Designed miniproteins, single chains, continued (2). Designs and how they scored, part 114

Each design is a single chain, and the fold is of that chain. pLDDT is the mean over its residues in the fold that is shown.

## One batch from the design tools (miniprotein)

Design m7949
Fold by ESMFold2-Fast:
Structure m7949 (fold): chain A 87 residues (1-87)
Amino acid sequence: SPEEAAERAIKYAKEAAKTGNEDFAARMVQALRDIASAPGPEGAELARKAYEGVKKAYQEAGPDNPWTKAAYLAAESAAREAERRVA
């Protein structure tokens, strides 16, 4: 579900930050795509939740961590796309 995808995105972003493992980064991006595809206001809310969680992981890992930076940018893009679908 999109809600489970939001939780997976946050979890995989944190794991990618800790390990540098590209598989976790790829799984995070896929989860963000699933959220961005969710219809209506619920999809926008879940994208925003994922964005805030990934942003927190990025801030905790530090701005120079490439894995969480990529996750943060992907989450921001997914949130913007979901919001456009509601507008």
Scores: mean pLDDT 70

Design m7950
Fold by ESMFold2-Fast:
Structure m7950 (fold): chain A 87 residues (1-87)
Amino acid sequence: ELEEIKKKLFEAVRAGDTEAALKLYDEFLAKGGDVNFTDELGYTPVHVAGLLGHGKLAHELYKKMLEAGADPKRKSNAGLSDEDALA
């Protein structure tokens, strides 16, 4: 269940679907998902959105992550934080 929501969330992020991504993020957290969750490469949804040029989506996800208590300085497997992805 959590893994399916996580996969759908990253699919929405890759597609630039802000509405779907934000809804899936809320569902993931509501079901007890880790606020600092990542894809298989260690990237957060904010990082993936930023890297793909989905700036509005990246900023909206970043705000939700901060509201949920996420660490904005957390590094991906590539050594980049969510803040780095927003630059």
Scores: mean pLDDT 72

Design m7951
Fold by ESMFold2-Fast:
Structure m7951 (fold): chain A 99 residues (1-99)
Amino acid sequence: SAATQAQIQAAKDDLKRLLQEILELAEPNMSDQELAELRSLVQEFIAALDANDIDQANKLAGEIIKMLSRVNPDKPTKVTALALRLIGLLTQIELLERR
């Protein structure tokens, strides 16, 4: 339905904002090479979502979370909060797409 598509788009827009917050948190603690790797993972994650490949999107989300934990060992609460938001939004999209 149009309402379901609007909810999916809203969740994808929320994911975009969250990915910006993730990059902002990671950027001060990463080399240019590591930041390029994170940006590549983010692009692959978005491509997987657009392809409706939720299994691949979940794997990429896990890799993004691992990288955030590695580069922000002094901010476990902030990393956990971002990880929960990422998984929550991805789960919401998956459930809406299956309707």
Scores: mean pLDDT 81

Design m7952
Fold by ESMFold2-Fast:
Structure m7952 (fold): chain A 71 residues (1-71)
Amino acid sequence: EVEEHLARAEKHIAEADRYEKEGDFDKAVQHYNEAADHYGRAAEASETPEEKELFYNKAVAARLRAVGVQV
């Protein structure tokens, strides 16, 4: 389950980066937020505190990127 959520999160980050480069900021924001949700789910599925913290930090980073794109 962790592996599936990480794969989805990484795909959404790649799509968000692509949309941001193309100037489609609305879609970039949507994909960064989807990536954050999937990183959060990976954290919840993780059984070690170290992995939970790592994935929660990635989720926070993705949400911050979404905020940055909006301005």
Scores: mean pLDDT 83

Design m7953
Fold by ESMFold2-Fast:
Structure m7953 (fold): chain A 71 residues (1-71)
Amino acid sequence: MPLAVVTVRNDSPEAARATGEALGKVPGVLGVTVDPERKVVSAVVEESAADEAVKTAEKTPGTTRVEVRPL
């Protein structure tokens, strides 16, 4: 299946954890890695789920930047 990586930058470690939890609940998200020290979350998603994952990240308070790249 085509896959993508969604990378989310946050303004705080708590925001990073909240973003990771929210992304983990999205259907089609296969894995989530949270780095609270760097305030970054990376999610491996099915390409069909990438738009939903981006919307979920953008709705999370403390999200500063969202990037998507093909895997």
Scores: mean pLDDT 82

Design m7954
Fold by ESMFold2-Fast:
Structure m7954 (fold): chain A 82 residues (1-82)
Amino acid sequence: HMKTLKVKVTDENGNTKSFTVTGETAEEAYEQVKKFLEENFDKDSKLKVTIFDENGNYLASVEGDNLEEAIEKVKEALEKIF
């Protein structure tokens, strides 16, 4: 089945960016989140990523001390959601 997720990313300064991902698999959702993070944040960014379902219900939150760590933790969270 296809899932629609709302993703909220907050940096260490409290700036927030939000976007929507849609996919049938964790991998499809992961590729969209990874692309968004790589396009919007630098490699040294400390980030909190929060994932909600299409109705705004909380599913998961991860914190990374840098972009690579945030991306890896998001992948693990998405694998548990799918």
Scores: mean pLDDT 85

Design m7955
Fold by ESMFold2-Fast:
Structure m7955 (fold): chain A 76 residues (1-76)
Amino acid sequence: MEEEARRAIEVARESIKKAKDYLKQKTPEGLRKAARYVAAAGISLVAAEMLGADPEEIERLRKEINEVIKEIDKLS
């Protein structure tokens, strides 16, 4: 369970990073890919929470996801 929670957190972090990188492209294609990676990050974060990941880490990543969603909404 600890290993699975850690992997879910890593997937969420990588997905958030990719979403931010795609947003920096400021293209319609980048925006679509950013939205896809944000969705993947959200799913992985829910899995991590269910697997008993650190609540403080979950809250930090949830905040990052919300910031990326807000940026996507501004560009849509």
Scores: mean pLDDT 83

Design m7956
Fold by ESMFold2-Fast:
Structure m7956 (fold): chain A 77 residues (1-77)
Amino acid sequence: TVEALAAREAAKKPKFDEAEELKKKGKYEEAIKIYEEMLKEDPKDVEAYGELVKLLEEIGKTKEAEEVKKKMEEALA
């Protein structure tokens, strides 16, 4: 289980790092796409949901952020 968790984190870290760099450059739409791709690969990725919600709230897309929160609740149920 530790090895499986480490492999999962290793695979996702480059995508989180890329999304963070895109956010720093103001490329919010590209960062959103990366988080959406991560969620397509792992629909129960709480961290990806959390980062996507934070980004949407930061750029003023509050309604989209609420929709993502609902999807997270459904995916974790």
Scores: mean pLDDT 77

Design m7957
Fold by ESMFold2-Fast:
Structure m7957 (fold): chain A 96 residues (1-96)
Amino acid sequence: LLREANVLAADAIALGRKAAAMAAKIPELAELGKTLRDLINALMSGPSSVDEAEALTRRARDLLPRAEEIDADVGRTVRDAVEAGERAVALFREVL
């Protein structure tokens, strides 16, 4: 589980960095960009930050429709990052 959690966290971090970079180019998505950066930091901190990572993943999910309205490619990248984050959070909860 810990090794699998680390792999999912690494994937979520990589997708999150890509999504945050795309959101940073769009002023209307500044809050989403910040949420994704905070989520990356929580995931990098490991399972001890699972509650924070879960809240941030939920926040990013709530902001996802706004990204999809603005740009379909940005929306898809953010969706991939949110889904990866949700999987990483689920495994972090199992390894605690």
Scores: mean pLDDT 82

Design m7958
Fold by ESMFold2-Fast:
Structure m7958 (fold): chain A 67 residues (1-67)
Amino acid sequence: MVLVDPEKAEEFAEEVRRLAAEHGATARVTIEGDRVTVEVDLPADASPEQVEALARGLEELRRRYER
């Protein structure tokens, strides 16, 4: 869960979905005002490098959008 400005919640959600797709994953994002819940599904055969790259990208997005 990440707290973001409500006006930026959709932008953050779109960035998360885009990042997940770039790494072969699917992201489910739920927006409740300033609260954004992210669930990411990786393929069962995802490589450790895919997991690390996605985790790093998600952490960077969180730091950019978290208020």
Scores: mean pLDDT 78

Design m7959
Fold by ESMFold2-Fast:
Structure m7959 (fold): chain A 84 residues (1-84)
Amino acid sequence: MLSEKEQLYQEVTKRVNELMEEADELAKQGKLSKEDMRKIAVLATSVHIMLTGGLNDPNVDLKELEKQVEEMLKEMQAIIDKSK
């Protein structure tokens, strides 16, 4: 049985992977700049650091962690959508 922390990790990791795949496809089409790809990569790394740090903290507020991660995922999506 997956804990709430394990479920959050799997859901966020899946969403990051889907966004990275979409960004890679847009880059192959010449629609995404190297600078925007770098911004997406930095955001993906920041999500990973925030998620792993938060999930290793026994006092973490999971709802606040989810909110912060969601804001970063939305920023990644906005860069991708702007490139379509």
Scores: mean pLDDT 83

Design m7960
Fold by ESMFold2-Fast:
Structure m7960 (fold): chain A 61 residues (1-61)
Amino acid sequence: AMSVREQIRAAIRTLLTDLKARGASDEEIRAKLKEAGRVISRQTGVPLSTISRIVDEVLAE
């Protein structure tokens, strides 16, 4: 079973892959991931700071 952090990382990776496949700019990718992070924070109760770190980790891959 995936942990909540692993589920969040997988969701962010999926969104990033989809945005890149659509030819989104780096600026658009950052904006979309930031908005997705806010939504995930509200849905899961995970702090936005924790989600922002996961986003940064995925972007650094």
Scores: mean pLDDT 82

Design m7961
Fold by ESMFold2-Fast:
Structure m7961 (fold): chain A 74 residues (1-74)
Amino acid sequence: LLSLLSPQGKSYVQSVVQYLKADNLEGAEKLIVTQIATLPEAEANLVLEILKKEIPDEETFKKLEKALKAGQKV
């Protein structure tokens, strides 16, 4: 799945993981709303699927999923 992302998408996944390791959930959510949500819908969904595998905390993942949905237009 990671190999199917653009270089930009891969960078965003890594940045979200780094923010979470730094206990910076706000930074991760901001990146999702302002950057990841601007990716093509299919690629944004791939990022979300990869993050689901990388993030062991289900509550944290749900917050990030909500952020992505809020950042995307209908």
Scores: mean pLDDT 76

Design m7962
Fold by ESMFold2-Fast:
Structure m7962 (fold): chain A 74 residues (1-74)
Amino acid sequence: SILDEALARLEAILADIEAAEAAGEDPRVVAQRAEAGLSEVLRTLEENNVKPTGELSRLMAELLERISALKAQA
């Protein structure tokens, strides 16, 4: 489903951020990559008229916080 695919993609983006931080990657580059991924997920949800609820909403909020923190470091 679109919802299951979106959840999997958001979890993959979070995992990428954690791996990149552990590897010492440039926060600016990591933030840009994460924002691009999140924007694509949001566009897919909007185009399919899927309401972000429950775990999807929680993961989106967590991802936005992580991206904000990366931008503050850059």
Scores: mean pLDDT 84

Design m7963
Fold by ESMFold2-Fast:
Structure m7963 (fold): chain A 90 residues (1-90)
Amino acid sequence: SMAEREALVARHLEQGRREGTEELARLEARMQERRLAGQPIPRADIERYLALRREIAAAWIERHSPSEAERAALLAQVDAELAELRAKLL
């Protein structure tokens, strides 16, 4: 069935990225909870969150980009976006 095929593909993608994506989800949830409570977010959590986002983006780009030049350009864009996000969070 299509649902079975979609579940297998989703499971395969999740298995390949599980450790990073689970940690990212936990960090996002904790950061959101602290913001809603009016509490400061620890710098270490912000830096780890940004590092994980870069790792996940880099892995995705490597799988989907056909050339080294294209991968370099996309990574530079990711780094610029993460630098802007870091400035907003810190």
Scores: mean pLDDT 75

Design m7964
Fold by ESMFold2-Fast:
Structure m7964 (fold): chain A 104 residues (1-104)
Amino acid sequence: MKVLVVAGPSEGGIELAAEKAIELKEKGHEVTLVTGTASEEIIKRLEEAGVKLVEVEDTREAIVEAAARLALELEADLVLAVSEELAEALREVLPEEIEVESLL
């Protein structure tokens, strides 16, 4: 399936997001990770695993906007947010057909 993983601002949940994205990619899913900020170590790990990384302005608003746009453009089956607050924000802007879940 097509999965979008969304990390929070200021590296919020980025390690958990990266681990989940890599796990899903290894299981044969098409995975894209959206984040504001990521360390070079995390970027390299995602690149080596074949996870598509999208870096945006490090604000909640920019992350939610980019994640919503990408979920629609990619026709994502599932969106995984690192927090319930982020998941709730995404549910408000995404159609009901796209499943949104929190990792925490």
Scores: mean pLDDT 83

Design m7965
Fold by ESMFold2-Fast:
Structure m7965 (fold): chain A 105 residues (1-105)
Amino acid sequence: SSKMNAVYRAVEELVNLVRLTLLERKDVKSKDYKEKRRQALEILEDAKEAVTNDDPDKLFEAAQTAVTLATQVETELQAKGLLSDREVEELRAQIQLVKDAIATL
């Protein structure tokens, strides 16, 4: 499904922003975020499996979990003063893209 592929791409971009960019930063990267990085990877694997199995309900669940993880990361890093205004805007824009994509399922 083109709609499911669009949702998967939005989830992949959000999850990779969180796990490869934000949580891999030298000023953020610590053993304390190892579990969140693992959770991010598992969300991506679940979303990929949902697309492979043509399961929009499971893809919706994975996308919602990605939004929840990204929102938790935003809250925690903002509380520590570790997010720039640009990074907040980029993260919020990517969260909105996922929300817009899942609304089409």
Scores: mean pLDDT 86

Design m7966
Fold by ESMFold2-Fast:
Structure m7966 (fold): chain A 66 residues (1-66)
Amino acid sequence: SQEEIERLVQKANELRAAGQPDEALIYGAEAAILRFKELGLDTTEVERFLESLRQRKAARDAQAAA
C-alpha cells in the first residue's frame, strides 16, 4: 500500500509537470486517502472532495466526446 501511495504521488507529479493540474489533484487526493486509511484517520472530507473532482472530470470528458 505504501508503494501504491508512492505510485499515485509520482503520477500526480508527472501530470502536474505535463500541465494537467486537475488530473494531478485527483491522483494526489487518492494518495492522501490511502495514507489517511493507513494512519487510521477519517477520510470522509477527502473522499467527498475526490468525488467532486471526478464528477467534474466526467462532465468535461462527456462534453468533449459529444
Scores: mean pLDDT 80

Design m7967
Fold by ESMFold2-Fast:
Structure m7967 (fold): chain A 74 residues (1-74)
Amino acid sequence: MSAALAVVATALLVIAAAYILDNASLFSKAELASTLDALKASLAIAKQNPDVPASLIAALEAAIADLEALIASL
């Protein structure tokens, strides 16, 4: 993956996570849990890439934490 592609991919994941959080009522608990697992795996990959800005890593970590809290409340 190129540096530019890694940054764009991580930014798109942050946007997707925000959309899911804003529209969580449209998804089942199982769908939200599968999405959380995918986001955690993607975060681990993004954290290995030094070209991904710390601000995007922090935004994705925050979205994952919010989604974990939401799923725990369901």
Scores: mean pLDDT 83

Design m7968
Fold by ESMFold2-Fast:
Structure m7968 (fold): chain A 94 residues (1-94)
Amino acid sequence: MEEKKKEREKLIKEANSLRKELDTVQAQADAVAAAHPERRVELDSLIGKAKLYIDMALAAAKNEKTGVESAKEFIDKAKEYIDQARALVAEAAA
């Protein structure tokens, strides 16, 4: 009977964890963009998309009228964009 509440709390915790990861990636991306201004638009786009999906995941997880599956999908999309931003940061550091 509390399983849906526990699932939503887990998703909120995961989304907040991704937000902290994104803050780290943003700092790395800002350093890369300072050295490589041509990378700024792509990095800002990837980070912006990751932030949008984190915000959507939090909204879906907090809204009992929305399914938990939507929040999970948004978390997965946020992870994809964070991974893409990290890959671009690593490429620019090489």
Scores: mean pLDDT 83

Design m7969
Fold by ESMFold2-Fast:
Structure m7969 (fold): chain A 100 residues (1-100)
Amino acid sequence: MTTVKVSPAKVTVPEGGTAEITAEVTSDAPVTGVRLLDAAGRGVAGGRSAVRGLETGTSATATLVLSGLTAADSGTYYPVAVTEEGETIGEPVEVTVVPA
């Protein structure tokens, strides 16, 4: 069984700012990655997202970084743990981007 917890569950960032979300993963299978999905279920890809501090093992803590945010990036995001058993969607994170 895989569990994914996030902190903070809500974040407010000015336009052009950076949001940092810590994801804590516990699994019976080796954790091979952590990614972030937007509200449409699409992976947040390219220069706007990064994963830092991921350790290989049955538990992992990773910092999910969203940078260069605009008002269009406001919404609900879902952390996804990738293990040898497959993907597990964690608790939602609300990101609010405000005019700078």
Scores: mean pLDDT 73

Design m7970
Fold by ESMFold2-Fast:
Structure m7970 (fold): chain A 85 residues (1-85)
Amino acid sequence: SKLKEETEKLLNELVEKAQEANDKELLKTLKELADLFILAVNDNNEEALKIILEGLKKALELVKKGDFEEARKVLEETIEKVKKL
């Protein structure tokens, strides 16, 4: 699915940026979100995938500005939204 491919691409890009920055807290949050992404794919949960994609887009914009702490907070909020589904 196009939604799956786009979400996976953004997740991988954020992981690369977090690794380059040596941001262990952001990497931990991204790992938790990656686990939720895998569950959403396995369950064919398109609603969860859309929430994850939106969170990843916002976090990537923040990371590109050097705002790694705010990016982590956005991803933590994204995790909580997915868990409420």
Scores: mean pLDDT 89

Design m7971
Fold by ESMFold2-Fast:
Order: C-alpha cells, then sequence, then structure tokens
Structure m7971 (fold): chain A 59 residues (1-59)
C-alpha cells in the first residue's frame, strides 16, 4: 500500500525542522532516511522531493 502524502509530509517536515539549524544537507538526509524507514522507498522518494522544495523555498 502506497503511503499517504500527508503522513510522509508530517514526518519529513518535522525532521527537516529539527535538523534545520545543523545544515540543509543533514536535514534532507535525516528526513529522507526516516521516511524510508517508516514508509519504505516510496515514502523516502516523497520526503526527498518535499525536502528539496523546502530547501529551495528557504534560499
Amino acid sequence: MSPRESDVARVAMGTLDRYSSVGDDIALKNSTDKATKTFGPDGGKMARDLGNKWIDDRR
């Protein structure tokens, strides 16, 4: 079953926010890794796309 985008976004955005002070690359990696562990590879892909957008929106 494919993960819900809203569930992936909640986990990904929370992780990005938590690691935002230590660096965008670290935040993105931790967000993607956590989403992959929680939702599988499809969740990791969604989290990576959301994280890249989050980084772009902050630059």
Scores: mean pLDDT 78

Design m7972
Fold by ESMFold2-Fast:
Structure m7972 (fold): chain A 90 residues (1-90)
Amino acid sequence: SMADIEKLKEELEKLLERIRELREKGATEASKRAAILGVNYVAGLAQRAGKTELAELLYKAAVEASKQKDPAEGLEILEKGVERGKKELE
C-alpha cells in the first residue's frame, strides 16, 4: 500500500541519519553491529511491503559490512546501501 511505502521511506531516512551519526562519533565494532541490525530490520520491512529487490540490496549491504575488519569501512558500505535504497523509492 502507499502507507507501507511512506513508512518504508521514513524508516530508511531515520536509518541513514543514524548511520551518519555513528560515523561522526567514530566508528567502532559495536556501532557497526548496531547499524547492521538496523539495516536488517528495514530490509525485513521492505520484504513485507513487497519491495523484494530493495530488501535484497539491503541484506547484501549488511552481509558485506559484516565482513569488514575496519568498522569505518562497514559503516560506509551500509550508508551507501541505504542511500541507494532510498533513491529507489523516489
Scores: mean pLDDT 88

Design m7973
Fold by ESMFold2-Fast:
Structure m7973 (fold): chain A 100 residues (1-100)
Amino acid sequence: DFEKEIDETIKRGREAEKRLVDLFKELGMTEQAEKYLEGAREVAETIVKDPFAGEKKLDELIAEVRKAVRSKGTDEQADEAVRLLRETAEGYAAEIARKK
């Protein structure tokens, strides 16, 4: 079940990444999407090494993304972006952990 749970987390993260990119395209934030996805990768690398420090970095990235999305869209879109960002970072962390 461990390998299956990792594979499911990676799959969910990839689906979340696609949905997050589509949301940012709808909001005219395509360039910012690339920056935030790089941030999610950095968060994932930190989570794998130090979960406590990774959680703090994720919270900071989430606050930035929520503020940016709220400036261009609705509160509902901001909440969805935050959820998708968390799932994306979790998927990246699972991918990194599996390769080590």
Scores: mean pLDDT 85

Design m7974
Fold by ESMFold2-Fast:
Structure m7974 (fold): chain A 74 residues (1-74)
Amino acid sequence: SSLLEEVLKEAEELFEKLKKEGKSIEEIANTIERTLRRRMMELVGRGEVSFEEAVEIFKEVMKKIEEKLKEYEK
């Protein structure tokens, strides 16, 4: 879905920003997870996405971010 692509792009841009700022892997992971949870709840609250869809998007985006974090850890 276009929403999944938009949210993923937002999360990837935040990852690159935090990486450039010299944040630790743990700080990057925690910041992205917190920011993404807020974003998904905001979209649900506006009626733009169902709770079930928000959970699916959250899981898929976090899976991709976890892959980036593992590569950055090396």
Scores: mean pLDDT 85

Design m7975
Fold by ESMFold2-Fast:
Structure m7975 (fold): chain A 71 residues (1-71)
Amino acid sequence: AEEDVQKGIDYLKAGKPDEAVKYFEKALEKDPTNVEAIRGLVKAAIESGKGDLARKYAEQVLLAAEGKPLP
């Protein structure tokens, strides 16, 4: 799971966002609550021009962050 996140980050650094999407999706298949994988997938999807996919996963990051009541 964490290994797939790291590979996704490495592909983003290499300028291969489509490959990065695949590795972040693998990480989420193993752990759908992995915030780092969701964030990486959103970034890779934006860089790939996949705005609808980016929006879907950005909403999941917000839901994970909202797990604490605002003061």
Scores: mean pLDDT 72

Design m7976
Fold by ESMFold2-Fast:
Structure m7976 (fold): chain A 94 residues (1-94)
Amino acid sequence: MSPEELLEEAERRAMAILMRAWDRGLLTDEQFKAMAEVIAHARELVRAGRPAEEVKAELEERTDELLSTIDDPAGAAAAREAARVILETIERLA
């Protein structure tokens, strides 16, 4: 699988996790959108050729900031799992 295909698959899996949490009322519309934007931004940084360590650090920082706003433990767990899927894929591509 190409690097582009791996990133696309990871984004689909991460978005499926977030959509399921949002559909179940575990994430607000604002939290879902913010997390989706974090994932999309990480993908654009990888596509722009930014170093994997910088992309991972930025994704982790933005995710941690969003996690502090999520009061539901299951919603927070879903957001963390979505970020983990992207982080592991970026690490594998490095």
Scores: mean pLDDT 84

Design m7977
Fold by ESMFold2-Fast:
Structure m7977 (fold): chain A 96 residues (1-96)
Amino acid sequence: SEEEELLTAIRAQVDRLLSELSPELAELLRELADLLLAEAKSPEDLENVLIVLQSLATAMLLKDNKEAVEVQIETIEKLIKDPKALELAKEFIELL
């Protein structure tokens, strides 16, 4: 199913990011992913979770480029509905 394929892609992306992170950032990512998945009710919500994770990956890659990081923050702010998840995502980027 589309939902099962998206969940598989999300899990793969989380695992890939976790392999590259410090323990502190890994803990933040796990908490963030858990909150985002708990709020997801539709395939569209799961697509948005995947886009958020891709935006975090891009911020990690381009962390020394302020303009590129700001674009990723704007994307995340548009897609994350849970205030706690948004706080964790911003904390994650600040700690990069």
Scores: mean pLDDT 87

Design m7978
Fold by ESMFold2-Fast:
Structure m7978 (fold): chain A 67 residues (1-67)
Amino acid sequence: NAEILDKFVDYLEKAADIAAKNGDKETLREIAERAERVSQKARSLGDTNTAEKAEKVARYAREKAEA
């Protein structure tokens, strides 16, 4: 459900911050892919707020993975 997705996005955001601090580019790529899937699912459920949060996490993780 939407509430579980929102909590999962919060988890992914924290995981992305840790991975970025450690320079773990492989984990950052995994997080970006997961966040993209969550954003698509949230959109399909009409949960725009969760979708936007997930999109921000995906962008952040991708940027850090490419740095």
Scores: mean pLDDT 84

Design m7979
Fold by ESMFold2-Fast:
Structure m7979 (fold): chain A 98 residues (1-98)
Amino acid sequence: TALGDDVFLEQVVQDLHTSTDPELRARLQRVVDEMVQSLLQNAREAERLEAELKRMVDAPEEEREALREKAEETLHGGTEQALADFRARVQAIYEEAS
């Protein structure tokens, strides 16, 4: 199913609230929990890099800029990967349920 990430997430949330199939709900909930865990880990790593950047106030601007970019890439790339893994796993669940 060629859905945007937001629409895909909304569909999963709706199914968690409205589905009468407890097995489907359990599988979807597990995948959501694992996605949230991945997003939290990526956010924590980005926060660590941002804290390092704040400690480097007297460092050359080029070095501070590189660390800021790394923090942004860590958060952005990690989010994209977590969403891609989530999508693939939800698709597999729906294919198995069909």
Scores: mean pLDDT 76

Design m7980
Fold by ESMFold2-Fast:
Structure m7980 (fold): chain A 97 residues (1-97)
Amino acid sequence: SMSKERKEINEKIGRILRAIGGLIDIELYLKKPNPFLKQSAITSSGGAQSPQEQLDVLKAELLKLKKEAEKKGDKTFVKSVDNLLKRADELEEELKK
């Protein structure tokens, strides 16, 4: 039904937007010029998780989104998620330096 399809699309959009937001937060953390500003960014996110722990959660969510999109044959969405996963891998490399 249209109502069911609308809910599924809205959920998918919400999940991808949250993942994009999380990746942006990690990029902003990496751009902080000193340890004090980096620590402040972590504290502002509720202080519960390190940037690496946040990235691990984001990568897991993106992998779930990719698998769901592959099952539905949504090749365009799979490509979009693959681009975000590549970005996440690049951020993980920067966090480990």
Scores: mean pLDDT 76

Design m7981
Fold by ESMFold2-Fast:
Structure m7981 (fold): chain A 82 residues (1-82)
Amino acid sequence: PTLEDIEEALRRVQDVVAETAGKSREEQIEALRKTADSLPSPEVRAALKEVIDEAEKEGLSLDEMTRRFVERLRELYQRALA
């Protein structure tokens, strides 16, 4: 993925988390899954879907989910530069 793909994905996730802050966890997860499906980079889309699945399975907070997503994006960016 490009840096632009990564920045766009992070912005969209942050926007969705902010916009759904007063909603149920189920609504927040649904909004995040829709966001993942709309991302143009398949690697970034897969990374977001994986961290959403981990958050649901492990009962992670959205803060921890977002932290894991940022770490996955960092790894993807480093691999793209290699």
Scores: mean pLDDT 81

Design m7982
Fold by ESMFold2-Fast:
Structure m7982 (fold): chain A 83 residues (1-83)
Amino acid sequence: MKLYADYMRELYTKKIDELVEKAKQTGEQGIKDLEKLADNMKGLGDFFLHLGGLYEVGLALLEQSEEAYRRAEELRQELERKK
């Protein structure tokens, strides 16, 4: 299970970084895509927390969800400062 948690962290860190770079170029639409990824990771993480032996995967997804929300908020604040 720890190996799956590490795999999920790596996979979603890469996805978050890709969406952050896209958001820097596309603005509001990219930020919304990042927030949607965060919502999906939160839902999936909550689901895995209730599965026997997959709680570490659930925790990893919840951690990545919080990181995605944090990065989206930073980008949103940058857009508001430029208005």
Scores: mean pLDDT 80

Design m7983
Fold by ESMFold2-Fast:
Structure m7983 (fold): chain A 65 residues (1-65)
Amino acid sequence: SMVEELARKEAERVSKLTGAKVEVRVENGKFIWRIENASDMAILAAAVAGTVFSRETGHEVELEL
């Protein structure tokens, strides 16, 4: 779906900007963004991106560290 593609692109953008590995999966209608080797800056960037994504698409985002 277009929403899943958008989530993947946003996760890739955060990964490139922060150097952290961000993986996206869908679980029970929720987008799970898993962040590996997360710095405080990477966590903040992912949280902001996830909040924007959630507001724009209406889909829930949960961060896993």
Scores: mean pLDDT 83

